# Ledger of designs, part 99: designed miniproteins, single chains, continued (4)

Each design is a single chain, and the fold is of that chain. pLDDT is the mean over its residues in the fold that is shown.

## One batch from the design tools (miniprotein)

Design m15438
Fold by ESMFold2-Fast:
Structure m15438 (fold): chain A 86 residues (1-86)
Amino acid sequence: SSDDLIREARRLIRSDNDFDILRAVRLLDQAVRQGRVRDVIPLLRDAIRRARNPNVRRRAYLVLSDGYDQLGDFDNSRRYRDLARQ
């Protein structure tokens, strides 16, 4: 379930290493595709804050952009897409 994806992603983010954070971002991408955007946004922001590898942050920015797009928040969607390009 999307609840299981979110619980596992939260656990992985708390491990505070890039490998587990990247796995969490992939689970959160699945949850966004299932419409669980509001629950996912704070976890993606936590992942971005903790990630040391810029490629992990880039992937999280792309998922965050997709999430905001689904909410109709096109300003934040564009902002995070632009951050992913840097």
Scores: mean pLDDT 91

Design m15439
Fold by ESMFold2-Fast:
Structure m15439 (fold): chain A 85 residues (1-85)
Amino acid sequence: STVYDYALSAKHTFSRFLHGLPDDMRSKVLDILNQLVDAAKNNDLQKLQDILEEVRRLKEEHPEYRDFYDELERVIQRLIDLLNE
């Protein structure tokens, strides 16, 4: 599906930037990306909204990585928008 393809592309893109994050944060973000792809594959709108809230929380806790989390938030919002079309 278009939603799944977009999520898979996003995972590949963000995975390339994981080396710029601390080790503990890299594992959390990788888990989020895997959950994002799975939610998109299953058209799980509620799970995408839950992931969006988690990313917003991480952005508040880690203002030094705000730009990274802002971009991830935009991608998740786009996936939610695509499911609502």
Scores: mean pLDDT 86

Design m15440
Fold by ESMFold2-Fast:
Structure m15440 (fold): chain A 73 residues (1-73)
Amino acid sequence: GPAEGIRRAAEAAAEAGAEEGARLLYKGSDLAQQGNLSEGLTLAGQGVEAARRENPEGGERAARYIEEGGLPG
């Protein structure tokens, strides 16, 4: 589901050293898991942009997990 896609994006960002992006993506995953999908997706988008700024390759991997998981990238 959406929470799992965002969580995988968070793991990819963390592995790449994009700590702020990973933090936002983990928070977004938690919100989506709680049923707050709108706020979770907003934080996921912010997390991807932060991750891209911190580590472009890690940020692109995070974006792909969100898009391939059926979520807006």
Scores: mean pLDDT 82

Design m15441
Fold by ESMFold2-Fast:
Structure m15441 (fold): chain A 94 residues (1-94)
Amino acid sequence: TVEEHLEKAREYVAKARKAAEAGDDELALQYLYQALGHLDKALLALHKEDPVLAMQTMRKIQPHLDELGKALEAGDVKAAVEALEKMVETVEAS
């Protein structure tokens, strides 16, 4: 369900943040990609349930997804985790 995937996304985002704060960029990226996978599944589930709401939610996520891409290109793992946190918060607020 949407809720199950969002709970897992939050769990992995929290782990990514702690790893990034500890300077373990490799571990932080592993958790970040796990969180992204769960967020993607949550959005897919939302699309099946309410495609209009999913589209509106994707539009709200887009600026944070752009921030995530820029952070990853720059090798700024902490900024990437912060962008992902905002994406998860946006879906939760939907």
Scores: mean pLDDT 87

Design m15442
Fold by ESMFold2-Fast:
Order: C-alpha cells, then structure tokens, then sequence
Structure m15442 (fold): chain A 99 residues (1-99)
C-alpha cells in the first residue's frame, strides 16, 4: 500500500529502493535510464534511489487509478527508452529546458 511506503523512514525507503534495484528488473532499468538524464546535481546513486522510489509510488498510484496521466505514461512505458521519451515530453510541456 502507498500509505505504508509513505510511513517508512527515509532510511527504510532507501533500503527498499536498493532491494528493488536488485529484484525488480523493470524498475531498475527505468530508474537507471531516468537517473542518467536527470539534470539534478545530486550524485548518481542518490538520483537512482529517488527515481526507484518515485517509480514505485507511481506504480502503486496507477494500481489505485490515482496517478496523474503524464506520470502514469512514464510508469506504463514498455521500455527504459520509452520512459525517458515520456519524461522529456513532460518536461517540454512544462517549459523546462531538458537538453
């Protein structure tokens, strides 16, 4: 449940993200692709953990029919490359310069 995830401490959420990177191939591939293009100046490992948790939260929201449509397209993408393309489209629609 999404509420259980949100009730976790930051350290528990980081440990969950590390386990997902080892056990969930779809989340891992998409999180790695998104972390590589993320302009956030945080270290790559931090971006990877954040995207892993973001993708998990979006998956749980989508299962409840609650995900925002643009973010749901990123979660439902068939490949890491498609997820990256949907993120670029979202950024462009918001006027963000993602190069």
Amino acid sequence: MLEELRAMSPEERRELARELLETDEEIRERAEALARIDPNPAPFEERLLLWTLTLLELRLLAEEGRAPEPLQRIVEAKSAEEAVEELRRLAASLGAEVR
Scores: mean pLDDT 70

Design m15443
Fold by ESMFold2-Fast:
Structure m15443 (fold): chain A 85 residues (1-85)
Amino acid sequence: MMKELKVTISVGADEVQSAGDAAGMATIEAARKGYDKLHIVLEVDASATDAQKEAIKAAALEAAEETARGLGREIEVEIEVKTVA
């Protein structure tokens, strides 16, 4: 049975680097605990544009996938973006 780790990360509309860094750390945690799937929920300020949301999502996905690759782990990464009020 696939083990899934679900994490929620709160980020500002312009915090692309912070989103990537947090996703990388979540991937390390998933790898250490033997999870096969990582579901990251990015909670972005309601003021964020669609372009900013896409940039944050792309940075988080790239960082998570690169981190899993660096660790030699096959982890399925799923990124979800939600706006917070």
Scores: mean pLDDT 84

Design m15444
Fold by ESMFold2-Fast:
Structure m15444 (fold): chain A 73 residues (1-73)
Amino acid sequence: SEVEEIGRKALEAARNAKTLAEAKAAAYGGSMVLEQAGRKEEGRRIRREASEAKTLEEAKKAGIEAGQAVIDL
């Protein structure tokens, strides 16, 4: 499905992110799809975690969680 493809791309982008900004972008993208799909609490929580991330590793974790959650929709 289109949603699964979006989730897979977000997950891959997060895993391959070389910078904090790239990892945050992946997390924001995935979290937005979750919010639009009715998983508003989960999407907003991940978006907040990504926004507050101070390291690449923290942001990648948020992005991976967002991508996986989108795949599981």
Scores: mean pLDDT 85

Design m15445
Fold by ESMFold2-Fast:
Formats: structure tokens, C-alpha cells, sequence
Structure m15445 (fold): chain A 95 residues (1-95)
């Protein structure tokens, strides 16, 4: 049925994004920032708006931890301007 297929497609996208974010976090903890960034960028390209948002917030955390505050501020300002409260809170801590 179309409903079952739609549900399976949503689950597949969520599982894919979750796997990418978990792998990104693992590389980030190891200090492999280039691989972590690539995985977060892949996750942020998801057609799911929530998954894309979570990936962008993790990219901002990555930039803060790597000392790239200008990139972190730019990304957080983009999200804050879209009304994302978590991004506003994170941005205030960097200003």
C-alpha cells in the first residue's frame, strides 16, 4: 500500500540520517574533524527538515570545538534568523 511505502521511506531516511550523525559524532570525538564535517554536511542535505536542522546544529558545535567561531556564528545566525531557539541560545554564548 502507498501508506506503508511512505512510512517505510520515512523510516529509511530517519535511520540513514541517524547513522550519519552517530558516525559524525564518533569521528568528532576522535578529532577527525574533516570526516565529521563531511558526515554532518551529508546529513544536512537530507530532504527531512528536522534531520537537516539537527545536522546543522551539530556542524555549529563542531565549529565551536574546532575553534572556528566565525563559521559557528554565521551558521547559528542563519538558524536563529529562521526562529530556531536552540541556535539563538548557542549564539548568545559565543557573543
Amino acid sequence: SSLQKDFEEVLEQLERVQALLLQGKAYFKKGDYDKAKALYEEASASPDPFASLVAKLQLADFYVASGDYDKAKALLKELADRGIGVAKSMLKKLE
Scores: mean pLDDT 81

Design m15446
Fold by ESMFold2-Fast:
Structure m15446 (fold): chain A 76 residues (1-76)
Amino acid sequence: MRETLTVTLSGVVDNEVAAAVAPGAVAAIRAGKNLVVDLSQASAIDGAGEFMLRELAREAEAAGVEFRVLGSATRL
């Protein structure tokens, strides 16, 4: 059965958060898991956070898994 990994992000989604989250999320995608990134508790997202989301979407497309973003954050 294909599992889904949900990553809940809170506060500011910046380069530090992206560096901490991206390796595990990419590993899950490459293992064939669907990925959900929940921004409902996030206050803001900067260019590094947005870049991370774009890279995760690209990795998910390449792996043939679902990628979804829930909620929204203020763009910096």
Scores: mean pLDDT 84

Design m15447
Fold by ESMFold2-Fast:
Structure m15447 (fold): chain A 84 residues (1-84)
Amino acid sequence: MKPSEELMKRMEELQKRLRELYEKAKALGPETLERFLQALQEAEKRIQEILDQNKDKPAPERLELVIKELEKLLEKLEKIVEEG
């Protein structure tokens, strides 16, 4: 596969996992959902800052940086769901 195709596929898998964790957090109750949403908001802010700082970089390089931040977010979200 082309590197860009691998990155896009990885992004799709991460987005799918995020949706599954969101549904689990909703089922566990409002405290877990609040922690989940707070972690999402913090990650969105970091991703936006990364994209703004790297506007001149090629799209695949920017996507790699976003994927790394989403992977960190996913680990945090899994812990939140396990604790709920």
Scores: mean pLDDT 80

Design m15448
Fold by ESMFold2-Fast:
Structure m15448 (fold): chain A 95 residues (1-95)
Amino acid sequence: MTKEEEIENLEKYLRFLLGISDELLPKEVEDELREKIINGKLDPEIVKEALRKIALELGVPQEVIDSLTPEEILRLAKLLLDGVSLEEALELLKK
């Protein structure tokens, strides 16, 4: 899998996990991504790029995304999907 394909596949997998898509990856691709995630072998840049794409589509500014860790971006995306405003979601990340 190329780096670009891995970012795209991780983005699709995260969209499915967040409940914003019902699109499934091929089982072999999903199993490979899950193994890398569970074993901590996924490149942090790939994780951040996949999460960045999702956050941008949810209306988060690029400069805000660049200031956050991958875990904070994931939490922010979940809060926005739950209907929390960007300002309130960012305050919840600080606590």
Scores: mean pLDDT 77

Design m15449
Fold by ESMFold2-Fast:
Structure m15449 (fold): chain A 84 residues (1-84)
Amino acid sequence: MDALRAEFDALVADYNEVYQQLLNETDPQRQTILMFRLTSIMGGLYVISRIARRMGDDALSAEAEAQFQRALQQVNSLLSQLNS
């Protein structure tokens, strides 16, 4: 559980860093690459949510699910902005 928590914290930090880079990026090609990186990190959050649930860590599972849902909303918003 401690190792899984550390991985979760690292993914959240990576997500926040890539998200900030994307907000400041003006090159369309690099915006696309950063968006792919965000979706990869989101996949990791989803996997952690599922593994934590299987291990009986309901608190970590719920926190990872909440972060995944937040990321999904932010990515959908950014995709709408990139099409504008």
Scores: mean pLDDT 84

Design m15450
Fold by ESMFold2-Fast:
Structure m15450 (fold): chain A 73 residues (1-73)
Amino acid sequence: PPVPIRLEIALGLLKAARDSSEGLIARIEERRARGEIPEERADAAIAALTAGRDAAEAAIAELEAEIAEWKAS
């Protein structure tokens, strides 16, 4: 059967959230390297964004498995 469009939309949103977190981490690392942000604040922000990215990656894996089951059915 065709994959439900809601699953494809959800996957797109999760990937966007992951990519946004990765982009913000890279930006914070750049600013830290330039001395524009205190190391303690950069570390805290990166830790929070990394946790969010990891959660999004786990959700992406679960959703991709669900989509694969739909395609196999």
Scores: mean pLDDT 86

Design m15451
Fold by ESMFold2-Fast:
Structure m15451 (fold): chain A 62 residues (1-62)
Amino acid sequence: MDEKIKQIDEELDKKLKQIKEDFKNKEKKFGSTKDLAIEYTSEVIRAVGDAVDRVLKVKQQS
């Protein structure tokens, strides 16, 4: 159980690093905008939500 949860956490960390790098590249190309900040926030929330769902499924399956 704990090991599977740790793997999900590591995958989330990797995904968040990818999202951050993509945001930095877009910000460098288009400048700092409200729309870009909303997109970044949405992508982070989506990644976290997916990880939480995966953790809950692991816990429900014992």
Scores: mean pLDDT 79

Design m15452
Fold by ESMFold2-Fast:
Structure m15452 (fold): chain A 100 residues (1-100)
Amino acid sequence: SLEEVKKKFKELNKKFDVFLDKGQELADEKNDEEMKQKLQELRDLRLKAEDAILEGDLETFKEQLEKLKKLIEELYPKLSEEAQKIAEEELKLIDEILKT
């Protein structure tokens, strides 16, 4: 249901905030411009997903989540062990939303 999708997306957003904070800290510490750019792309994709779900555009919403998934997977090897655990939880939630 749309309500179940919205509930899971709300859970995803909470994890996303922690993930982005930890990713930004690491990118700043290492002065990793590529990582900073990918983190900004993640923020932009999340905003597009939020806009799409508010408009009831499930097709666009799922497209943005698929792009988020790919970027998280690309960033995964560069992350701290703690951030990798959060990424795994985010990827699981994204897969559950995409299946619905």
Scores: mean pLDDT 87

Design m15453
Fold by ESMFold2-Fast:
Structure m15453 (fold): chain A 63 residues (1-63)
Amino acid sequence: AEEHFEQGAKYYREGRYEEAKEALLKALEIDPTFELARIALMRLNSEHPDERAQAFLDELRAR
């Protein structure tokens, strides 16, 4: 989880937003309670909307 979060942060800094979302989604698949990854994905999705990321966030909210 942490490894994937760090990879997502790296991609975000490089402007690779699609790869950043994939890494954050992977972190949350491993640990759905990873608050930092959830917050990062929410912020990234608000800046660069993605229906798949939104659906995943909505599913986590329902849990």
Scores: mean pLDDT 74

Design m15454
Fold by ESMFold2-Fast:
Structure m15454 (fold): chain A 74 residues (1-74)
Amino acid sequence: DEVQRELGELVSQLSEEEQREIEQLMLEMVQQRLAELAAAGIVPTPDQQREMLREILEEVIERIKEVLEKRKKE
């Protein structure tokens, strides 16, 4: 909800190329987390999947903020 709204607003400040890079990063992070769970023999519950996605979204938000901060320095 709020995390999704913040992500959407931050993404709208990115160029089309940066948006594609962020989408790819999110996909890779989700795939990596799922692969780690599978390797451990864990089938995530819907609640665990939601928590995992929330953590990934928070990491992506911080990454976008870093990109925007770098542009301010230039």
Scores: mean pLDDT 78

Design m15455
Fold by ESMFold2-Fast:
Structure m15455 (fold): chain A 85 residues (1-85)
Amino acid sequence: EGEEFARALIERLEGLKKQIEEAKKAGLISEELAREAIKALEEVAAAVEEARARGLSVEEILEAVREKLEEADALLERVGEEIRK
């Protein structure tokens, strides 16, 4: 359960990174914002991978990454705002 959840979450994070890279390439967001958002997503992915390696449950993985996810969510909100402008 935890392992499959972690894998699915990492795949989702990789998809988001690709979308941000495409938005940057299209000129919809700044290169600085794109780099910050990608870095935050990579930090979440690293924390998920570390929790998975420790054999943590879904709940424990979510708890371990919650703060980093909140930081990434704030940056994704800014990306969405830039795209809307």
Scores: mean pLDDT 81

Design m15456
Fold by ESMFold2-Fast:
Order: structure tokens, then C-alpha cells, then sequence
Structure m15456 (fold): chain A 93 residues (1-93)
């Protein structure tokens, strides 16, 4: 399912399993007619690849569908950034 693909993509990008589940639950809470659009927007904002037919939404549109989504996207973005820093620290610089 799109929700399973999103969860797996988030975890691969460096998001914790707990936060990835919270993001997926927030997308699942969006009305079904807009769920693919919400999933596409989350994937775009976090730079993860998900096979989704949805159109990306603005922050205002996403907030109207579920106000929990923008804060969760920010938290996930921070965790991805931390993963990138951890990988950089493993190198000689």
C-alpha cells in the first residue's frame, strides 16, 4: 500500500520507526480522496521516493487536511539531517 511504501521510504532515509509510524498514521487520518496527495507532499518535502499518483500540496492545504502533518514533516526532516551528520562523522572529515 502507499502507506507501507511511505513508512519504508522514511525509515530508509533515516527516520526512526516510531516517527515514521506517526507520519503514516497522520497521512492515514487524511480523507481517502486526498490521502495520495498528502503522501506525495510528505515524500516531496522529505526527499524520499514513493510510487504515488498524488499531486503535491501547499503547506496551507496540508495543514487544512491534518494540522499534525507539517510538524511531523519538520521532525522527520531533522532526523534525516542527523542521519546525514552521523554518516559524515564516520568519514575522515
Amino acid sequence: SILEQLREALIRAGVSEELAERVVEAVAAVPEAHREDAAATVARELGVDVDVAGAPLSTAELTALNPALPPLILEASVEIGVRELEEAVKKVT
Scores: mean pLDDT 81

Design m15457
Fold by ESMFold2-Fast:
Structure m15457 (fold): chain A 99 residues (1-99)
Amino acid sequence: SVTPSVADLQEAIKLLDEAIEACQNQDKEQLLKLLNDCSVQVLKAAVFKDDAALNIYSQVDDALEEAFEQAQLGNYDVAVAILEKKRDELLAQLAEKGG
């Protein structure tokens, strides 16, 4: 399996934390900005053939897209749950690398 770096996991977790805060504040504009920022990271990883970064940012992009769809419907609680689940998965991966 392709394993992301500690730095990529930390940046991805930070992006999810900022997205969770945006949803809690019902700030759909900030959530869209974070989704766009994540899409730029996906494109960079693809261009530089960084499969580990591509894998992690693609997972975060998928979670942000699903959360944004829920935010558009006014379901910010569901959006938070989607983002928290992905954040917990990445935190578990980071813990396995932090020896």
Scores: mean pLDDT 86

Design m15458
Fold by ESMFold2-Fast:
Structure m15458 (fold): chain A 87 residues (1-87)
Amino acid sequence: HMSKEELRELARKAVRAYGEELGLTDEQIEKMIALVDKAIDLLEKGMPLDEVIEFVREEAKKLGLPDEAIDFLIRIVRYLGELLESS
């Protein structure tokens, strides 16, 4: 079992590590972190995972994130949704 705050912290660390490896800016990394935090909130409110994934995809496009960052965010959100369902 993992708490909401522990999940958020792991997600933030994963996003930072991946963003730094890809050479993304701090601004881009912070946008990704904010979007993952929002996705966790939506999942906890009972929004279906597929709907949360589509929300993240559309918001990431609006924020001008590169395709590699969007793909990574979708993978993280999918993984978080699986973990929250199992907890």
Scores: mean pLDDT 81

Design m15459
Fold by ESMFold2-Fast:
Structure m15459 (fold): chain A 88 residues (1-88)
Amino acid sequence: GAMVRELRESLDRLGRHGAPLEVSPTFLELAKKADEQKARNTSEEEYRELLGSDTEENRQLLARQFLLAAKEGGVDIRVVPDEPALPS
């Protein structure tokens, strides 16, 4: 799908404008789990195929790749807590 392209385009735009990338703690945990599994970087073509089978492992790989791309692009990463879900 278009997600991988949109992800890279978003990172490129953030890098150009010097805007910080705000990520949730959940997103960081996903990336950390991918690192613990010694996950490899996946190609753009592989991402398109993997997105068709949305698994926990694929989400972890995407989160890791996203953070690596952000760091490579010189984007400042800030951890922002998720909005508290309104349970009522």
Scores: mean pLDDT 60

Design m15460
Fold by ESMFold2-Fast:
Structure m15460 (fold): chain A 89 residues (1-89)
Amino acid sequence: MEVYLVRVERHVDADGTDLGGTAALARAPREAARARLEAELAAAEAALPAELAKENLPEVTVAKEREFEAESEEELRALLAEAAAEFAA
């Protein structure tokens, strides 16, 4: 069965200032979804550091993280909205 596997992270600096969120999504058979999600996260992480290196890397922490699995696009949208509301609070 194909599933949507999603990881959403909210990043903050040392003062708790919101630096935004990162989201990675993989649609794959359940047994492959984890590996696919990890590959997407690695690619996203690799793309960003070169741009941030110009600015003195702020110390950033993951203030909130959520990983979930959805079996349908409708469930995926509902869970993404829930995570966004949770991270905005």
Scores: mean pLDDT 68

Design m15461
Fold by ESMFold2-Fast:
Structure m15461 (fold): chain A 88 residues (1-88)
Amino acid sequence: GKGEQLAQQAVEAADRAIKALRKAADDGKISKLDAELAEGILRLMAGVAVLLARKGADPSALAEKIKAYAELAEKDPVAAAKTLTELK
């Protein structure tokens, strides 16, 4: 159904964000610890999207948020890492 498609998009977006953040850490733009923390948060968010879809709930808001993080991570990995790790 639509929920499972949105959850899959969330997983794919999280993987894109994680790849961009790992590259930024390898390039010395962010710390390895910040990249690991951001990766953990993104994997948790994607996992919640999958569980919401399995429950028959709408994961769309979470999927869109993860997609926004992926776009930010590819464009500005420093800002993405800060946004993900500095929860206010």
Scores: mean pLDDT 87

Design m15462
Fold by ESMFold2-Fast:
Structure m15462 (fold): chain A 75 residues (1-75)
Amino acid sequence: MEPSVEEYREGVEKFLNLLKEAGASEAQILQAMLWIVKQAKSKEHLDAILEVASKYLSPEQVAKLREEAERLLAE
């Protein structure tokens, strides 16, 4: 059973905030987000991930995440 989209979003936000507090670089945060995107091949999770990513990553990196996720969904 998967958590609700809102609960998932809050969990990802909390996780990324902990990574940032631990001194994780933007590259490390992007890598973590890419792994999450590749693992969760659902549009609803994708939307939640992109919303959270916009708080921690540059718009350019968020666009890159979206493109990768769309490629995975198309395959």
Scores: mean pLDDT 74

Design m15463
Fold by ESMFold2-Fast:
Structure m15463 (fold): chain A 66 residues (1-66)
Amino acid sequence: LSLKSTIVRDREDPSLIGKTLEEVLAERPEIVAAHLFPGDSDTTGFALLVLETPEGLKLRTVEVEA
């Protein structure tokens, strides 16, 4: 898993499905950090996205594949 991993599931914003984490971080300036966590294999996992909003920091989780 890396920033080149592809988003395969997002419950809150399905428009991000099919994009890499690198592309999403470049397109969405409100995303200030991403942390990768391994799943059941080296090719699957999830990313914790940290978003800066007017109300403060919000956390989102998306499922990713290599």
Scores: mean pLDDT 78

Design m15464
Fold by ESMFold2-Fast:
Structure m15464 (fold): chain A 77 residues (1-77)
Amino acid sequence: AQQVRDEALSLLVKAVKEVLDETGLDPAQLNREQLIEVLERAKKRIEELLKTDPSVDPQAAEEALRLIDGAIAELEA
């Protein structure tokens, strides 16, 4: 559903923002390797959030993880 996708995108954006804050990386200047690193760290954050936060929709979290995995695969190709 569109709602699940919107929630997944919100989770993804929040996780990426938190990773950028933690790593000090500038989103405007990310190279391919740094972008993969940010996405992998965002993935780990969403996985942890899914385990620890009962307010997180499991379907939205799974969709966010699928979007990240697809982006990483595209960047590694």
Scores: mean pLDDT 81

Design m15465
Fold by ESMFold2-Fast:
Structure m15465 (fold): chain A 70 residues (1-70)
Amino acid sequence: DLAERGGRAAAEAVARTGSTAEAARAAKQHGNMSDGGAAAAYMGAREWVALGSLEEAERAAKTAVQANRA
């Protein structure tokens, strides 16, 4: 799935850099689709949350989705 692929790339980017901006960039690069990229970035951020802080990741995921919309 495109969204899953982008989400994984986003999660990996966040894990490496700790930046949601990098996550969004990675998602777009892998999926090359704005709609899929946004969904993938959100899913990736959520997956990363499951390995760490629930509140912080929820916040990051929300911001990533909003940033993609703007």
Scores: mean pLDDT 56

Design m15466
Fold by ESMFold2-Fast:
Structure m15466 (fold): chain A 95 residues (1-95)
Amino acid sequence: SALEALEAAYEAAMAVLRDPNATAEQINEAMGALIEAARAALESIGKGDELEGILDESVREAAEQTRAAGAGVRDGYVLTAEGLYERVKEILEAS
C-alpha cells in the first residue's frame, strides 16, 4: 500500500540521518526517496497538489524548532522527515 511504502521510505531516511558517517549524497538520496514516497501516497488519494505545501510547512516547523534549540543542520533534516511523514500519514488515515 501507499502507506506501507511511505513508512518504509521514512524508516530508510531515518536510518541514514542517524548514521554519523552518512555522506551529504546519501542524505540527499534518502530525503529525495521520502519526498517521492510522500508524493506517490498523496497522488494515490488525489491530493498530489498538497505535497508542496506540506513540505514547506514541515521545513518551516523544523527550522523554528532547530533555531529555538540551537540544533544543527542534521537535526533540521530529522525534524523535516518526521513532519513530512506524520502529515502525509494523517491525511492517508483520514481518507
Scores: mean pLDDT 83

Design m15467
Fold by ESMFold2-Fast:
Structure m15467 (fold): chain A 85 residues (1-85)
Amino acid sequence: MSEEEKEVRKRLSELIKKLNEALNLADDNWDNFSDEQQQQIFDLYGKALDLLGQAQDYLGQGNIEKAKELLDEFEKTIEELKKLI
């Protein structure tokens, strides 16, 4: 495994942890959100899962550059989710 692939896989694991932390925080405060905020959180979570799946697929194919691009979008999606929470 290349050094770059190791760094990308480490980043993937760290971002998954951040997503789970955001989801736990959303769950703890769910009843405090409006219906509109709940829908926005749900939509961003769906987008995050799609990006995660695509990044994992490209990593499995050895396409590190595409995986990095998808992880950048995944990270942005997590930050957007955190802003709603």
Scores: mean pLDDT 86

Design m15468
Fold by ESMFold2-Fast:
Structure m15468 (fold): chain A 99 residues (1-99)
Amino acid sequence: SREREEELRRRREDMERGAEAGMATIYVSSLGIGAESLYKKADPSLAEKVRKETRESAGLVNEGGRLMLEGREEEGRRLIEEALRRAEELLREAEELAK
């Protein structure tokens, strides 16, 4: 019973860490889509740059999630937070350019 309880606790912890990274991925992707739409209205040539920066931010979330699953939670969270910040900056710049 103790071994089973420990297994269930570990599964819950892994799921909670995975959910955090999963939600961050959805958020980053949503902001990237918004930024791309705004950049396309201002200058269609910038769309590929936005896609590249969004892919890089998604890569940081994936790496952060991997580190969290390996027990390196502080490092993983820092990467996820950096990815969110970059995605938010990209959207903000796109909104300013579109005005």
Scores: mean pLDDT 79

Design m15469
Fold by ESMFold2-Fast:
Order: structure tokens, then sequence, then C-alpha cells
Structure m15469 (fold): chain A 92 residues (1-92)
């Protein structure tokens, strides 16, 4: 159970990182800016993995999973909004 929760939390965080990178690309971020975001995301995921390895409380892991799911939904909504509002002229 704990290992399954840790795996799902990490997978959700990885998906959020991918969405954030896509948002930067859609906003016309430079190659340098994208590389910086990718480095930051990799570091954050490494730190999360270490934190999860130390966590033994299943209830805390379940709370982290719920927060991760909420974070993913927020990221998806932001991505949808950016896709619809590609430029100032596209704002409704």
Amino acid sequence: RAEELKREILELAEEVARIIIEIYRLKGASEEEIEEVEREARRALEELREDLEAETDVAELEALLERARNGLEVARLELEMVREKRSPEDLR
C-alpha cells in the first residue's frame, strides 16, 4: 500500500512537470528557459522521491496523493487556458 501510494504520487508529480514544460513551450519560452524549467523540475522530483522514501505514515501518503491529484487538475486547467489564449488577441 505505502509503496503503491509513493509510486502514484511520483507519477502524478512527473505528469505535472511535463504539463508545466508544455505550458512554457506554448507561451513561446526560449530554449534556454525550457532547459532551466526542465532542470528545476528534475531537481524537485528528486527531492520528492527522497521525501517519499522517508515517509512511513500511510495516512500522510494518502493526503499527499490527494494534494498531488488536485495539483494535476490545476495544471491541466492552466494548460487548457493557455491553449485557448495563445496570444492577447485570443482572450475572450
Scores: mean pLDDT 79

Design m15470
Fold by ESMFold2-Fast:
Structure m15470 (fold): chain A 77 residues (1-77)
Amino acid sequence: MSDEERIQALLSLPRHAAISLAREALLNSKEERVRRIAAETLVRIGGEEAREALEQVLKESKDEASRRAAEEALKRL
């Protein structure tokens, strides 16, 4: 499954579920591909709730790569 197919699958969920799953994936994944998919999903959802999810990742993540992905995604909102 392509990155785009995975993003579209997340976007097919209810908005709050998509945001929650993307946030958790970005917080907990060690895989660059998963972080990329999660950050891109949040950017495509957009709005205040997606911004809050990205800010939460910056606050809670101990992983520099996840924090960098969240910071770059926030700049695109």
Scores: mean pLDDT 84

Design m15471
Fold by ESMFold2-Fast:
Structure m15471 (fold): chain A 83 residues (1-83)
Amino acid sequence: KEKEENKKNLEKAQELTLEAARKAGASEEEINEVGATDEGIKKLLQEKLKLKEEEVEEIIKLLKEDPKKASEKLKKKKEELEK
């Protein structure tokens, strides 16, 4: 049961990671080019939100552990950049 739930949680986290990239300003073409991989999405988030690699890694980890908090953190980061 936990194995199946973990699998679904990872898929949901990947979808949220793609959504986070879109919210950060990535186009569908950019997302498709990186193949929806964690590394590709990290690069997009880092470039769009101007975050350090460690910060993006934390966000990706948070998306898998607690996607709601990850989404809130991404929204705050983007709002801070917009100022």
Scores: mean pLDDT 69

